Designed miniproteins, single chains, continued (3). Designs and how they scored, part 27

Each design is a single chain, and the fold is of that chain. pLDDT is the mean over its residues in the fold that is shown.

## One batch from the design tools (miniprotein)

Design m8915
Fold by ESMFold2-Fast:
Structure m8915 (fold): chain A 65 residues (1-65)
Amino acid sequence: SKREAALAYIDAAAQALLEAGVPQEYVERFRKRALEVVEELRDAPLSDILLAIDEVVSETIEEAE
């Protein structure tokens, strides 16, 4: 369930990035990086995983602007 929640969060964030006009290429890079974060932090609290995903979102926006 923790992994499922993190994956759902990644999908929602990716859709939001696409709707905001971020190019598909950057969104695919986001998905890849975020999945790596979920794997690396699998034993961490869900809140820490979600915060790390939020950092990847911020990095993606900076790279796309």
Scores: mean pLDDT 85

Design m8916
Fold by ESMFold2-Fast:
Structure m8916 (fold): chain A 60 residues (1-60)
Amino acid sequence: MEAEMRRIVEEIRRERDRLNDPIMEEMYKEAVRAYEEGNYKRLLSIKEAFEKYLEDLKKE
């Protein structure tokens, strides 16, 4: 559980660093908060939104 939550936060952090995108910055902030709160359900919802956002960015 904790290792999975940490991986999700780290994935969002890496894409935030790569894209320098304000939406990614907000997603990272929300993911860190969910992780600190131990709110796994919220973190999974953030992960889903993050993955959808990345897929939308891949449509050029």
Scores: mean pLDDT 78

Design m8917
Fold by ESMFold2-Fast:
Structure m8917 (fold): chain A 84 residues (1-84)
Amino acid sequence: MFVTGAVERPDAPPEVLVITGSSREEIREGLRAAKAVAPDGAVVHILIAKSGDKEATEEAVRIAEEEGFEVLSKTDDGIVARKV
């Protein structure tokens, strides 16, 4: 039987995790920090410290699109986006 060794490969898309506050300005600063550190094509996971805040997640989607990200999904605790 095969044993699948869990080795994350360098050829996988780079991923960046950002934890930000729930205010609009904190979300904007978190997304800008992600944009500065992430290479083009990277998948960025933005987690909002106050999970379940629908207004904060809606604002995160808007700011991500404005800052040059493609939003891939929206969750109760944040968003997943790709740097374009």
Scores: mean pLDDT 72

Design m8918
Fold by ESMFold2-Fast:
Structure m8918 (fold): chain A 85 residues (1-85)
Amino acid sequence: SMDAEGREKLLELAKELVKAAKEAVENKAVTPEEIERLLASLKRLAEEFKDPEFEEMVKEMEKLLEEAKKLERDEEKAEELGKLE
């Protein structure tokens, strides 16, 4: 029910969201759970518009989620190793 201009604005917001999420993951400023929420929102948009560009944003966010989960595990492992000496 959104016009083409509204869809273009949502796509631009989705691209900015992915960019912001990438920066937050790199700075360890976001949890995997927060990325999962953003991913759920992007998946809804991709399903509604069936636009390949939204599907690309979903794939990028899925990659960021895996990276965030890896960073969290690596941090936990580093803390455990430091505790054990």
Scores: mean pLDDT 78

Design m8919
Fold by ESMFold2-Fast:
Structure m8919 (fold): chain A 81 residues (1-81)
Amino acid sequence: MEEAKRLAEEAIRKAEEAFPDDEVMLSGVRKAAEDALAGKLKPSKLVGYVLRIVGTGLDKGKPEEAAEIARLLIRAADVAE
């Protein structure tokens, strides 16, 4: 649980650093982190969050930062299981 929280918090922090003016992105990452920690994140829902995050990263010229945020959320969901 503590490790899952750490990963989720790191994903949120990286999103705030890379996409500080994108409240939709920030809200999405925060919601994905919350759902992962609550054990409510079904695989299909996780894929939806990842595709949205990566898509936004491509549109804003920050695909590597978006990919890292997505990887942290995937790891948080896996560890929270």
Scores: mean pLDDT 81

Design m8920
Fold by ESMFold2-Fast:
Structure m8920 (fold): chain A 78 residues (1-78)
Amino acid sequence: SKVERIAEKLFERTDKPLTEEEIKEILIKEGLSEENARIAARFILTGTWPKDAPEEVRKFALEVDVELGIRLIEHAVG
């Protein structure tokens, strides 16, 4: 899925701090609009939303963050 592909790309870059811009570029390459990628990248990096962030974008970014978290935990324990 798109969520799984994005989480995998983010996971492979965890050996160094990712910038908001790098996360945004990964999201754009996976088919998000520039605005939605900007909102999602900020959430993934900081855990914060713009007040007017669309619910669909929030749900999507949360699903990516959860999937990335699962992969990080599985890598640490398995």
Scores: mean pLDDT 75

Design m8921
Fold by ESMFold2-Fast:
Structure m8921 (fold): chain A 71 residues (1-71)
Amino acid sequence: SPISEFLEAEEWTLEQLKKYLELTFGWDTSDPKVDKEVEELFKKYDKDKDGKLSPEEVSKLLKDLLKKEVE
């Protein structure tokens, strides 16, 4: 699966999140509006404000997004 390496990552950068969303949902991160939305999502889940998401933060973000996309 193209997403397996992302789900197993120790920490996610904003760039990795953008790439994951592009591959999984087809988000166009070259669109400034989409880019801003991804940055806002990243900041919302980055609780320690170090510019990286922990595996727990990523898991919560992805579950919220996947639940919304499915139903």
Scores: mean pLDDT 71

Design m8922
Fold by ESMFold2-Fast:
Structure m8922 (fold): chain A 65 residues (1-65)
Amino acid sequence: SSSDALGAFLAAVGAGDLAAARAALESLPTQMWPSLRPLLEELAAHSPDPAVRAVARELLATIDA
C-alpha cells in the first residue's frame, strides 16, 4: 500500500539509506512526490544528521528528474 511504501521511505531517509529511500520512492504514486518536497527541503537544510541531509538532497534531485 502507499502507506507502507511511505513508511519505508521515511524510515530509509531517517537512516541515511539512499538506495532504500529511492526504492521506496519508486513504489510511491508519482502524484504523491510533490507532497514530499517540503519534508525533503526541511531535512536537507536542517537535519542534524549529515547522512540524512545528503539523502534528502539526492531525493530532491530524483523528484525533479
Scores: mean pLDDT 83

Design m8923
Fold by ESMFold2-Fast:
Structure m8923 (fold): chain A 89 residues (1-89)
Amino acid sequence: DIEEALARLEAGLARAKEIIAKIKDEEEKKKAEEQFEKVYYVQTALLELMKTGKLSDEEIEELARRLQELIEAGASLEEIKEELEKFLK
């Protein structure tokens, strides 16, 4: 359900923005903003892939786990984009 996925994404984005806004340390706030941009990119890309129907639910879940591991490991947005492109080949 695309509507449910979009609602979950919007709720997650609102929650993340609230948490980031409460960070008093500017360095930590910048790190959180950078992580947020990566997460937003990944979630938007996964939602678009779900809409195309080209990947199975299992493949989407595998890709989501892989991209989440990259975010947690501190991978750059460029590295995340490259991994997504490799998976779609």
Scores: mean pLDDT 76

Design m8924
Fold by ESMFold2-Fast:
Structure m8924 (fold): chain A 80 residues (1-80)
Amino acid sequence: SEEVKEKIKELIEKLKEAIENNDYDEAKKLLGEIVELALKNKLLSKKEAVEFADKLIIAIENDDKKGAIELLEELEKKIL
């Protein structure tokens, strides 16, 4: 639904802010919420969700902010 997509967009923007602020705990929490909503609403397959989450966590843990933001932009293009 459009309401779910709007919520995911809001969560992605908050996740970008958490990454920029080096707030790893908040970023991981927001990632979990995005993945849960995308799976429940069939916007991502389980495989796509796992692959995306793994890549984003690796980027965040390595302080690769550019890579993390690019992954989120790819997600937005795919599901929004």
Scores: mean pLDDT 86

Design m8925
Fold by ESMFold2-Fast:
Structure m8925 (fold): chain A 74 residues (1-74)
Amino acid sequence: SLEALAAALAASSDPALTLASWTGAIGSGRDVEGYVRTVHALAAGAAASRELLRAHGVRSGRDEDAFLAALRAL
């Protein structure tokens, strides 16, 4: 979920690596449909994703920028 991803990113010292690991784990697993839905939700809700990151304690603009850059690379 986006909330779970936001919480994981907030706890990470490297948000881009955390995002890559998280998406890789989903994409390499048996839940391909879950991966596709998550990617679509993140792409459609970039502003909502940013709000969720802040709600879960991500305060650094660098962390938000790294997350959004990783989303655009998906």
Scores: mean pLDDT 54

Design m8926
Fold by ESMFold2-Fast:
Structure m8926 (fold): chain A 67 residues (1-67)
Amino acid sequence: MEEELQKNIDYFKSLGLNEEEAEKVAKYLVEKDKRPPESYTAGIKDKKEARDRVLEYFSDLGVVPKK
Protein backbone atom coordinates (compact mmCIF):
# COMPACT_ATOMS: atom_id res chain seq x y z
CA MET A 1 0.00 0.00 0.00
CA GLU A 2 2.72 2.52 0.97
CA GLU A 3 4.73 1.65 -2.17
CA GLU A 4 1.68 2.17 -4.42
CA LEU A 5 0.91 5.47 -2.67
CA GLN A 6 4.49 6.72 -3.18
CA LYS A 7 4.54 5.65 -6.86
CA ASN A 8 1.29 7.53 -7.47
CA ILE A 9 2.63 10.61 -5.65
CA ASP A 10 5.80 10.53 -7.77
CA TYR A 11 3.76 10.20 -10.97
CA PHE A 12 1.54 13.22 -10.22
CA LYS A 13 4.52 15.29 -9.06
CA SER A 14 6.18 14.49 -12.41
CA LEU A 15 3.16 16.15 -14.09
CA GLY A 16 3.71 19.33 -12.04
CA LEU A 17 1.35 18.87 -9.07
CA ASN A 18 2.73 20.14 -5.77
CA GLU A 19 3.42 17.76 -2.85
CA GLU A 20 0.04 18.29 -1.15
CA GLU A 21 -2.00 17.93 -4.37
CA ALA A 22 -0.07 14.83 -5.47
CA GLU A 23 -0.50 13.20 -2.04
CA LYS A 24 -4.28 13.83 -1.95
CA VAL A 25 -4.79 12.52 -5.49
CA ALA A 26 -2.55 9.48 -4.93
CA LYS A 27 -4.37 8.61 -1.69
CA TYR A 28 -7.72 8.82 -3.47
CA LEU A 29 -6.49 6.37 -6.12
CA VAL A 30 -5.21 3.88 -3.53
CA GLU A 31 -8.34 4.06 -1.34
CA LYS A 32 -11.25 4.56 -3.77
CA ASP A 33 -10.51 4.47 -7.49
CA LYS A 34 -7.77 1.79 -7.81
CA ARG A 35 -7.11 2.81 -11.45
CA PRO A 36 -3.51 3.25 -12.65
CA PRO A 37 -2.52 6.96 -12.50
CA GLU A 38 -1.72 6.98 -16.25
CA SER A 39 -5.41 6.31 -17.03
CA TYR A 40 -6.27 9.93 -16.11
CA THR A 41 -3.79 11.28 -18.69
CA ALA A 42 -4.25 8.69 -21.47
CA GLY A 43 -3.93 10.28 -24.92
CA ILE A 44 -2.55 13.59 -23.59
CA LYS A 45 0.81 14.54 -25.13
CA ASP A 46 1.68 17.66 -23.10
CA LYS A 47 2.59 17.47 -19.39
CA LYS A 48 0.91 20.80 -18.60
CA GLU A 49 -2.33 19.64 -20.24
CA ALA A 50 -2.09 16.35 -18.32
CA ARG A 51 -1.59 18.24 -15.04
CA ASP A 52 -4.54 20.54 -15.75
CA ARG A 53 -6.80 17.57 -16.63
CA VAL A 54 -5.86 15.77 -13.40
CA LEU A 55 -6.39 18.89 -11.27
CA GLU A 56 -9.75 19.67 -12.94
CA TYR A 57 -10.99 16.09 -12.50
CA PHE A 58 -9.98 15.79 -8.85
CA SER A 59 -11.08 19.33 -7.90
CA ASP A 60 -14.54 18.47 -9.29
CA LEU A 61 -14.50 15.44 -6.97
CA GLY A 62 -13.48 17.65 -4.02
CA VAL A 63 -10.15 15.83 -3.57
CA VAL A 64 -7.98 18.91 -4.20
CA PRO A 65 -8.84 22.63 -4.06
CA LYS A 66 -9.31 24.52 -7.31
CA LYS A 67 -6.37 26.71 -8.49
Scores: mean pLDDT 75

Design m8927
Fold by ESMFold2-Fast:
Structure m8927 (fold): chain A 78 residues (1-78)
Amino acid sequence: LEELKKAFEEVLRKMLEARKAANPDAPQEWVDEAEAKIPKLAEEAAKEVLENKIDIQDTAATPSQKELLALVKEALKK
């Protein structure tokens, strides 16, 4: 669980950095909210994957979660 949660956090942080680079004048409030959501999103995603035995390739409860799961799958493969 912790290992999967850590992988989700790393992926989410990389996504945030990429979005910041693409949007240099992004509102600070948006960045702060995104950072605050990372731990919760990582915990929820890790719990769903482990408890529901979700196939990361094929399963996403929400559209936003689908993209996160795809990135986490790549992180976990390494």
Scores: mean pLDDT 61

Design m8928
Fold by ESMFold2-Fast:
Structure m8928 (fold): chain A 95 residues (1-95)
Amino acid sequence: MMSREEILAEIERGLAAAPEVIANSADPESVRRLVEMVREALRALRAGEPEDVILGRLLGRVAKYRGAPKEEVLEALERLGLSEEARKAALEALE
């Protein structure tokens, strides 16, 4: 399993490559929005916010961007076994 420090370093490397990934994407606008969401998640992780809450919020934001129904988000949260706080963060981000 990767450590928290290794995960953070990997995300930072991915974000550093973001301009090139966006430019080479078949859908640069979608990739740009995803990069913005990941950047926000990284800031929250560094601030010491719980990982499951950050993941829940990311799922809600991605679902909102996709126009996914609330039920799809709830099913994803259940499958991942996330906390009540994570579920609340996802639903708030979906709105």
Scores: mean pLDDT 72

Design m8929
Fold by ESMFold2-Fast:
Structure m8929 (fold): chain A 64 residues (1-64)
Amino acid sequence: AQADADALDAEVKDGIAGKNKEMGERLIRLVEAHLRGAEENADVYGPSAIAGLRAVLEELRAKL
């Protein structure tokens, strides 16, 4: 039925949107974890690497 097809299309779109949001949140958490680790080991990573991770995190937040 058309109503069933419309309902399925809506569920698929909601599912994709939910997965995209979940993936984005996972990427942000992963970059945050790397940044935390880099800040805790600043003697190894150095300021340029830490600045790079912060830039990536800000860009990910801006795109979501």
Scores: mean pLDDT 73

Design m8930
Fold by ESMFold2-Fast:
Structure m8930 (fold): chain A 111 residues (1-111)
Amino acid sequence: SLDELLAEFKQAVEAGVPNPKLARELARLIYEKPEEADRILKFVGEALVIAEKNKATNLAVTWLTFVFGLRDADVDKIIEGVREGARQAGADELTIRTLEVTLRNLFEAFK
């Protein structure tokens, strides 16, 4: 289920442990279920804020951008969803801006 997949994704991100299969499934759902895309991206933003508290943010961001860094990806929509999730998780504006810049740079690297 989506809820189970999101829970597993959160655990992997918080631990800074890559799970390529789970990451691919989550990325695919953004395209297969556009109605769930905002929910998925907000959840990803929340998970990244939790990873930051555990000093895993760089690994989590790199891993996430590898999954979402596709040539035809709508980078602005992905970043906005992640920013909104981070904001909901209580991240300050400096943290949100740092995540945006990092994600944009990594998306460009994976095009």
Scores: mean pLDDT 72

Design m8931
Fold by ESMFold2-Fast:
Structure m8931 (fold): chain A 77 residues (1-77)
Amino acid sequence: SEEELERAERLAKLVAVEAYMKLKETGKPVTIKVKVGDLEIEATAHLDGSVEVKAKLGDVTLELKFSKEEIEELLKK
């Protein structure tokens, strides 16, 4: 449903922010994998501060890419 896709995108953004925060703490690339019900999320934070997120909900896959500036903007909200 549209509501489940919106929830998946919102959770994917939260996991992306978590990966970025861990990158800032460790100074190393970070991959976080989260499973919530049928939703599987993998977020990878790169040394340049960019974050890639892949969220899988059944047969649907969402791929999101955030620049460092976009992630920092999410942290302000």
Scores: mean pLDDT 82

Design m8932
Fold by ESMFold2-Fast:
Structure m8932 (fold): chain A 82 residues (1-82)
Amino acid sequence: MLSDEDLTLYVAAGIADLWAERGREEAERYLEEAVRAAREEDPEAGRRFEEAARRALREVEEAVRRGVDPKELAERLIKQGQ
């Protein structure tokens, strides 16, 4: 089972990668759909995923706002999770 920190890291890497490929709005839409699906399948696990997703999105948004390239951010986060 992933820790909350590890889960947030993996979600952030996925958001950053999608943001690099399709832009911010598509990344946010995908995340909203993923959170909804997770909550419908398992309310407890879905709540944990929603919290991780909320943290991950904030971290990606802040990094991009500070001038970090989303593709470079995704690669960095993937390496941290290893």
Scores: mean pLDDT 79

Design m8933
Fold by ESMFold2-Fast:
Parts: C-alpha cells; sequence; structure tokens
Structure m8933 (fold): chain A 94 residues (1-94)
C-alpha cells in the first residue's frame, strides 16, 4: 500500500503540473479533462478503492499518450513522467 499511495500521489502532482502548463499554452479543454481524472483518482485513493485507482490511472495515461505528439516540449517532458508513474502504479496493483 505505501508504494501504491506514494506513486498515486506523484501522478496527482504531475497531473496538476501538466494541467497548469496546458492552461498556460491555451489548451484549456485538455487541462480540464486531466484535472477531472486526477480528482477521480484522488477520490479513489482516499477510499482505498484499488480497482478505481487502476481504472483512473489507466484512463489518465491513455488520455496523455493520445495527446503527447500535440504537446510542447516542456509539457511532453511532464507527460512522459506521468506515463512512467502510471505504468509503475498499474504494475504495483496487478
Amino acid sequence: MEEIEKTAAEILRLGSELAQLLRDEGKDELAEEIEKLTVKLEEARNKKDLEAVKKYAQELKELVEKNLEELSPESQEIAKKLIEEADKLLELIE
């Protein structure tokens, strides 16, 4: 649980940082979608619902991967870190 909680916390931090950069770049729609998934992930983490944590981490990873090529180099760097942490979380839960 400690590694899962720590990894989920890092995903939430990276998601918030990415959303802020996206807003600075005028990508408000994508920022809002990321923020909605981070809220759902935080709620799942607080409830210790591992199935929901896995689901929302996977959805967040897929959303970020789908848009990766359209991001600035700075946003891509944070997005890649987010994907890496999401992959780590998914391995820890499986």
Scores: mean pLDDT 85

Design m8934
Fold by ESMFold2-Fast:
Structure m8934 (fold): chain A 77 residues (1-77)
Amino acid sequence: SMKEEIDKLINEIKKLTEEILSLIQDPAVREQVKKSVEEAINKIKELVKQGKYNEALDLAKFTIERLKELLEKVKKL
């Protein structure tokens, strides 16, 4: 189901975030990343509650792409 696919993507977002945070020593940067991810996950969940599964799926995929870009950048520090 689309809900199960979205749940899998939220878990991927969480795993990518943990990897990124493990590479960041600056507490202010860590908090900014945590806040941005929390806001994205909350928006995805809100879209699911509204029955907007395609929009939730698109936002989840977009969030994963942005986190992958961030992971590549922090690895180059």
Scores: mean pLDDT 89

Design m8935
Fold by ESMFold2-Fast:
Structure m8935 (fold): chain A 61 residues (1-61)
Amino acid sequence: MLQLEVGDIVTLLDENRNPVKGEVVDIPSEYAVLIKNLETGEILAILREMAKELTVKVQKK
């Protein structure tokens, strides 16, 4: 299973299906990940299972 950690940089597809870089800023539970959009500063709350489907790239810190 892909392990996302706080500080990882991820590339996700946004609502326009453009690749956007986000930073994992918090993992409040084993089931949820908070990812900050580095372009807008918006925080996305995503189920950890869904984050794996939406993630194109992961860059570990």
Scores: mean pLDDT 72

Design m8936
Fold by ESMFold2-Fast:
Parts: sequence; C-alpha cells; structure tokens
Structure m8936 (fold): chain A 80 residues (1-80)
Amino acid sequence: SEEVFEKIREELLKFLDEHPNATNEEILDYLAKILGELFGIDFSNLTEDERLEAISDYLAKHLTLEQVKELLDEIFKKKN
C-alpha cells in the first residue's frame, strides 16, 4: 500500500541520511528491521541469502514494481 511504501521510504531515507557511509549489508540489515517491525517478521534465524529472498518477497507482496524501483533508485543515489 502507499502508506506502507511511504513508511519504508521515510525510515530508509532517514537511515541513509544518518549513515551516509553505510555498507550494502548495513542497509539490508536496516531494511530487514523495518520490515520485521511493520509485518511482525523474525529474520534472526535466516541466512544472508534467505534474508534477502524474504525481504524481496515482502517488498513484492506489499509494494508495486514502481515503488520498489523508487526505493532502489534512492539507495543508488545515496551510495553513488
């Protein structure tokens, strides 16, 4: 939903602003935390690959392709 997208975007952009040198792993960890809090998901028992797949699945389930693209573009701009 738009509300879920805006919440994820707001929290992620705040994290990137506070941590401009964050690694891709740290960004992924924070995204997992946001999704865990929003959807009541426990990522603690997942491998790195399983966590990435779970994040991708929840984003695809709750966000449109255009919204996912927008989040990736924001991350890319901050990291490049």
Scores: mean pLDDT 77

Design m8937
Fold by ESMFold2-Fast:
Structure m8937 (fold): chain A 57 residues (1-57)
Amino acid sequence: MNAERAKQLAEESIKAHQAGDTDRSLELSDQAADLAATSPEGAEYLRRLAQQQAAAE
């Protein structure tokens, strides 16, 4: 539950950033990070995103 919510917020954050709404992107990203901190699945999801981002460069 919390992991899916954190993932949803992270995806919305990315969409907001692509639209040029940096303030909204930061707010959504902060909320996703807070939820991920309380969920092992959320933390794992963010870790995988970081690895994927690093690999893609």
Scores: mean pLDDT 70

Design m8938
Fold by ESMFold2-Fast:
Structure m8938 (fold): chain A 98 residues (1-98)
Amino acid sequence: MSPAAEALKKAAEEINERFPEIEAEVLGNTLMLTAKTEEAAEAIREAARELEERFPEVAVLVGGNTVLITLLGTEAARENAEEIARAIVELLTRELNR
């Protein structure tokens, strides 16, 4: 399993523990976030938008209440995987900290 996938798995575990309104899964180099509420869906979309602006190594796809965050197969994405994973948790914390 790649270092990028491992970093995303750690982020997914933390998200599942801290945010019961979000389901996080890892599919290769992609983190899938599914919102159980409209509020969580808005938070995920805003976090994903800021993440995409912050890291050019990330591709974001939004579909309803689900967001796919894919780390591109570049050297920069591999080197920054842990920082990107940490940023995802940080941004979700910011958006959901009511």
Scores: mean pLDDT 82

Design m8939
Fold by ESMFold2-Fast:
Structure m8939 (fold): chain A 84 residues (1-84)
Amino acid sequence: PGSRIFQQRQQQQRRDYQQSQDRYQQGMQMVQIDPIRGSYIMMDGLMRGTGVDPSYSSQIGRFRRQHPDSSGLGMRQVTRDRFR
C-alpha cells in the first residue's frame, strides 16, 4: 500500500542525487581553472546531497582533507556559517 509513496520518494532522491553529481562534476572542471571557485561549486553539490544520503557528510570531510586550501579562508567560512 505504501509502495507508491516510496517509489515517488525514490525517484525524487535519484533526481536530487543526479543534480548534486552534475554540480560536483562542473566544480571538478572549474577547479582546473579557478581552484577556489571550483571548490565552492563542488562543496555546494556535496551539501545538496546530504539530504539524500548521510554518507555525503563523510565525503564532505574527505573533500576538505584532500583540498586543504589553508589560504582559502572563504571556503572554510562558508562551510562553518552553513552549519551554524
Scores: mean pLDDT 61

Design m8940
Fold by ESMFold2-Fast:
Structure m8940 (fold): chain A 74 residues (1-74)
Amino acid sequence: SASSEANLKKAEELIDQADKALRAGKYDEAQRLAKEAVKLALQATDYPAKATGLAIRAIGIQIDAGLASGKPMP
């Protein structure tokens, strides 16, 4: 659906922003953006394979940001 396509596109944009925030040392921002990307990707029920791939990438950024920041993840 158009909504699923929009959610996937937004998730990709958020993942790109999260990666840039991670590289800039903005770990809280990277985690926030990556969490939002996971939520949007999982709403794209028409494209489960694409959604799963994006969610995995976003979760990876959350883990990297958490490890780099030394803060509790949730």
Scores: mean pLDDT 81

Design m8941
Fold by ESMFold2-Fast:
Structure m8941 (fold): chain A 73 residues (1-73)
Amino acid sequence: MEAIAAFYAELEAQYQEQFENADPEERERLAFEAGKLLAEKAREAAEAVGEDEGEKLKKLAEKLEELIKEMEA
């Protein structure tokens, strides 16, 4: 979880400033990109870590993937 937590904090810090200054189209693009990157990172981490942490990361990746699909629809 530590690697994912650090990645979240870094993305949050980077995207907060960009999101505040972005127009609606750019905000959607930034949110989509962030979600996609988080889902990919969570999937990678799930394969690398132990079963308990892997299950949490797998569920997180699944939720992010669902949100991305909703944004596409």
Scores: mean pLDDT 69

Design m8942
Fold by ESMFold2-Fast:
Structure m8942 (fold): chain A 104 residues (1-104)
Amino acid sequence: SSAARRQQEREEVIRLVAEALRRIGDVLQMVLTGEGPPEEVLREEIARLREGMTEEELEKVRRRIELFEKLLGGELTPRQRLIVELAALRLVEIEREVRRELEA
């Protein structure tokens, strides 16, 4: 049935969006609380995520870093800078994954 197929597609989109929003919430909580893994783990994850990104995606990361710096105020600790960079990278990864699934 055409109606049953459209309902299943809608339910799949809702699940995808709900999961993306949950992951975005986790990222924002990390930025706002400063809670996260040790600096060594942050640096390793940042390096891994950067290697998988295009020039366009790295430009999006840079813009998100600027927004988070404004949100937290001008005096970030070294650890807060790493958290902000990881958060920006994860948000761009989430956007890519959601776009890929919606285009599939």
Scores: mean pLDDT 82

Design m8943
Fold by ESMFold2-Fast:
Structure m8943 (fold): chain A 71 residues (1-71)
Amino acid sequence: SMQSQVRQLILKSVAYQIRSIGYLIDGDKEGAKKSIDESIKYLEQAAELDPSRRSDLDKEIEKLKERKKKI
């Protein structure tokens, strides 16, 4: 279902967010930034599939972009 696909995309985004934290702990800033980019990509795909979630997902995307700027 569309809801199952949206859920899987959000879970992939979360997995990349966790991975970015792991890279930061290891001092790998480039790995962290690339993981944030993948996380954003999956949230954008989720927002395209379910426009009713777009407002909330866009807020999460902006938080991730700000986090990336601080690295």
Scores: mean pLDDT 91

Design m8944
Fold by ESMFold2-Fast:
Structure m8944 (fold): chain A 83 residues (1-83)
Amino acid sequence: SEEAVERILQLLKDEKYPEALRLVREHLSPEAIERLLQYAVDNYPLKVTLEEILQDELNRIQALYTLYKTDPERFRELLREAV
């Protein structure tokens, strides 16, 4: 839902990263989350692989934060497509 997307973005803006990740897990399917993380790996020079990101919550937060901070408009678009 649009409300879920806006809530996630607001939590990221407020630097409430654990709460933002909880909402992402609640509203996005595991497959949608994997696609979002794959986009981050493909478009940004992350030091970790997709498999490493999927295995570690801190790496997932870091990947999502990098995507949000670097291109918030594209991140919003990807969240809208995923939800």
Scores: mean pLDDT 74

Design m8945
Fold by ESMFold2-Fast:
Structure m8945 (fold): chain A 63 residues (1-63)
Amino acid sequence: MVEEFRVERGEHEIEVTVDGETVRLRVEVGAKPSLVQEVVAGKLVTVLARPDGTVTVSIRPAK
């Protein structure tokens, strides 16, 4: 799954639910792209924040 949305610059808390498990990931929208990854319910959650305020959440199998 891939989900995209736009936010303002600064720190944001992104809620991601995978197979009934919810995780909150902090990402920063600044001058450079930032990336946070976490394994939730056996899946790799990747949150990428770009300088233009685009945030992409992708969920893939961890193996």
Scores: mean pLDDT 78

Design m8946
Fold by ESMFold2-Fast:
Structure m8946 (fold): chain A 95 residues (1-95)
Amino acid sequence: SSETLKEFYEKVGELDEEAQEIVERGRKLLAGELSVEEGKELIREGRELIKRLEELIEEGEEQGIPEEYIEGLRKNKEALEAFLKEVEAKVKEME
């Protein structure tokens, strides 16, 4: 279980780093510092990251990762989804 939990956290760390980059780029878009085209690419990348988070949640549940760690991932996914909706609204405003 310790090896499985370690591998799970390594994957969480990788997705966390990518999510931070998406959020930083999204903040620049919300500040009017990015183009519509850059915003659309950001939305595409963010949606792919959400799919990878969903896949990691399913994998973790199948591997018996404790629910407390899975719940943390679900909350991070929901926060990213909410942020991407704000980014999508800003891109539509800029069009």
Scores: mean pLDDT 88

Design m8947
Fold by ESMFold2-Fast:
Structure m8947 (fold): chain A 56 residues (1-56)
Amino acid sequence: MLTQEEAAELVKEVFGLSDEIPLSTDVLEMINIAMKRHKLSIEEVVEKLKKAVEER
């Protein structure tokens, strides 16, 4: 099971989010930021995160 910090780090890595966004930021808020920047649906964000986990 991923911790809040590990999940936040994964979202930052997959979507190239700024290092200025702290890892203490809620994962749902980070997903929302990724959706805004890339104009993706929640389903598309989740799909990309699943692929990133499988590649590790």
Scores: mean pLDDT 72

Design m8948
Fold by ESMFold2-Fast:
Structure m8948 (fold): chain A 96 residues (1-96)
Amino acid sequence: MYKAKATGTFTVPAGAKDGKATVEARIDSPGNSSTATKEVDAKAGETVTVEVEIEFDASGYPEAEKYVSVTLTVTLESDGKTYTQTDHAAAKAEKL
């Protein structure tokens, strides 16, 4: 088992109302997909920085001790509208 810590920065649309945003971190490996989720407060027009820790199985990947690609998806529901932003982070894998 390995752990990675991914940091993403997202700007809340000025047209959105203040609320909660859900951040999903995902690592896709052949034959295995790992996800972790975190909720953060979101304020209209503000920049939100989030850090998500994700555990994954990379025992078949010696390269996992270096860096893994983490997909960060932020979803904000505000006033009946859904806002989605996606970013990719390179995170250092740490063996557990």
Scores: mean pLDDT 75

Design m8949
Fold by ESMFold2-Fast:
Structure m8949 (fold): chain A 99 residues (1-99)
Amino acid sequence: MEELEKKREELAKKVPEIGIEEALLLLAEEEARLKGLKEEEREALLEAFRLSLEGGRLARAGVPDEELLELAEGVARKLEEAGRLEEAEEARREIEAFR
């Protein structure tokens, strides 16, 4: 997907201005658009990325592992809803390793 690669390069150059989290969200939106995902699948994919970023923020703030695991489960579920079965399976394996 050349369009996605161009968007990735564009956003990488903007990271110093907008931050890595915003750049990742914009890239996820472009990927969902280019793949022609249904509205529900697109919303699920974007929500998975938002939850992942929130988990990173909470981990840096020292929030308990129990709450972080709950967020990770949410990410895996949203990836499944978006049809990202491989990524969802990887996320579930990581969660299982912490239990």
Scores: mean pLDDT 70

Design m8950
Fold by ESMFold2-Fast:
Structure m8950 (fold): chain A 80 residues (1-80)
Amino acid sequence: LLDKIITSINEQLGIVIQRMNGTPSDMDQAYQDFHDFSNRQRDIVLSLDSNDLVGAGDFYIQLVEQTFENYYAQLKAQRA
């Protein structure tokens, strides 16, 4: 269900953001872990029978990924 996917993504985003505020190695590992997680969630969304749910879920994942990329870029600049 889309609501469970959204909740799962938000929980993982919180965890990786916390990890990224640790050491530089934690930041890089959290970045990779989140991308792997996000790709798995996208595969689940794309397997749904409803085009509307697929579209909404994919859009939400793209929005979260874009936000995460912006945050990662900001942290890299801050720690450079």
Scores: mean pLDDT 76

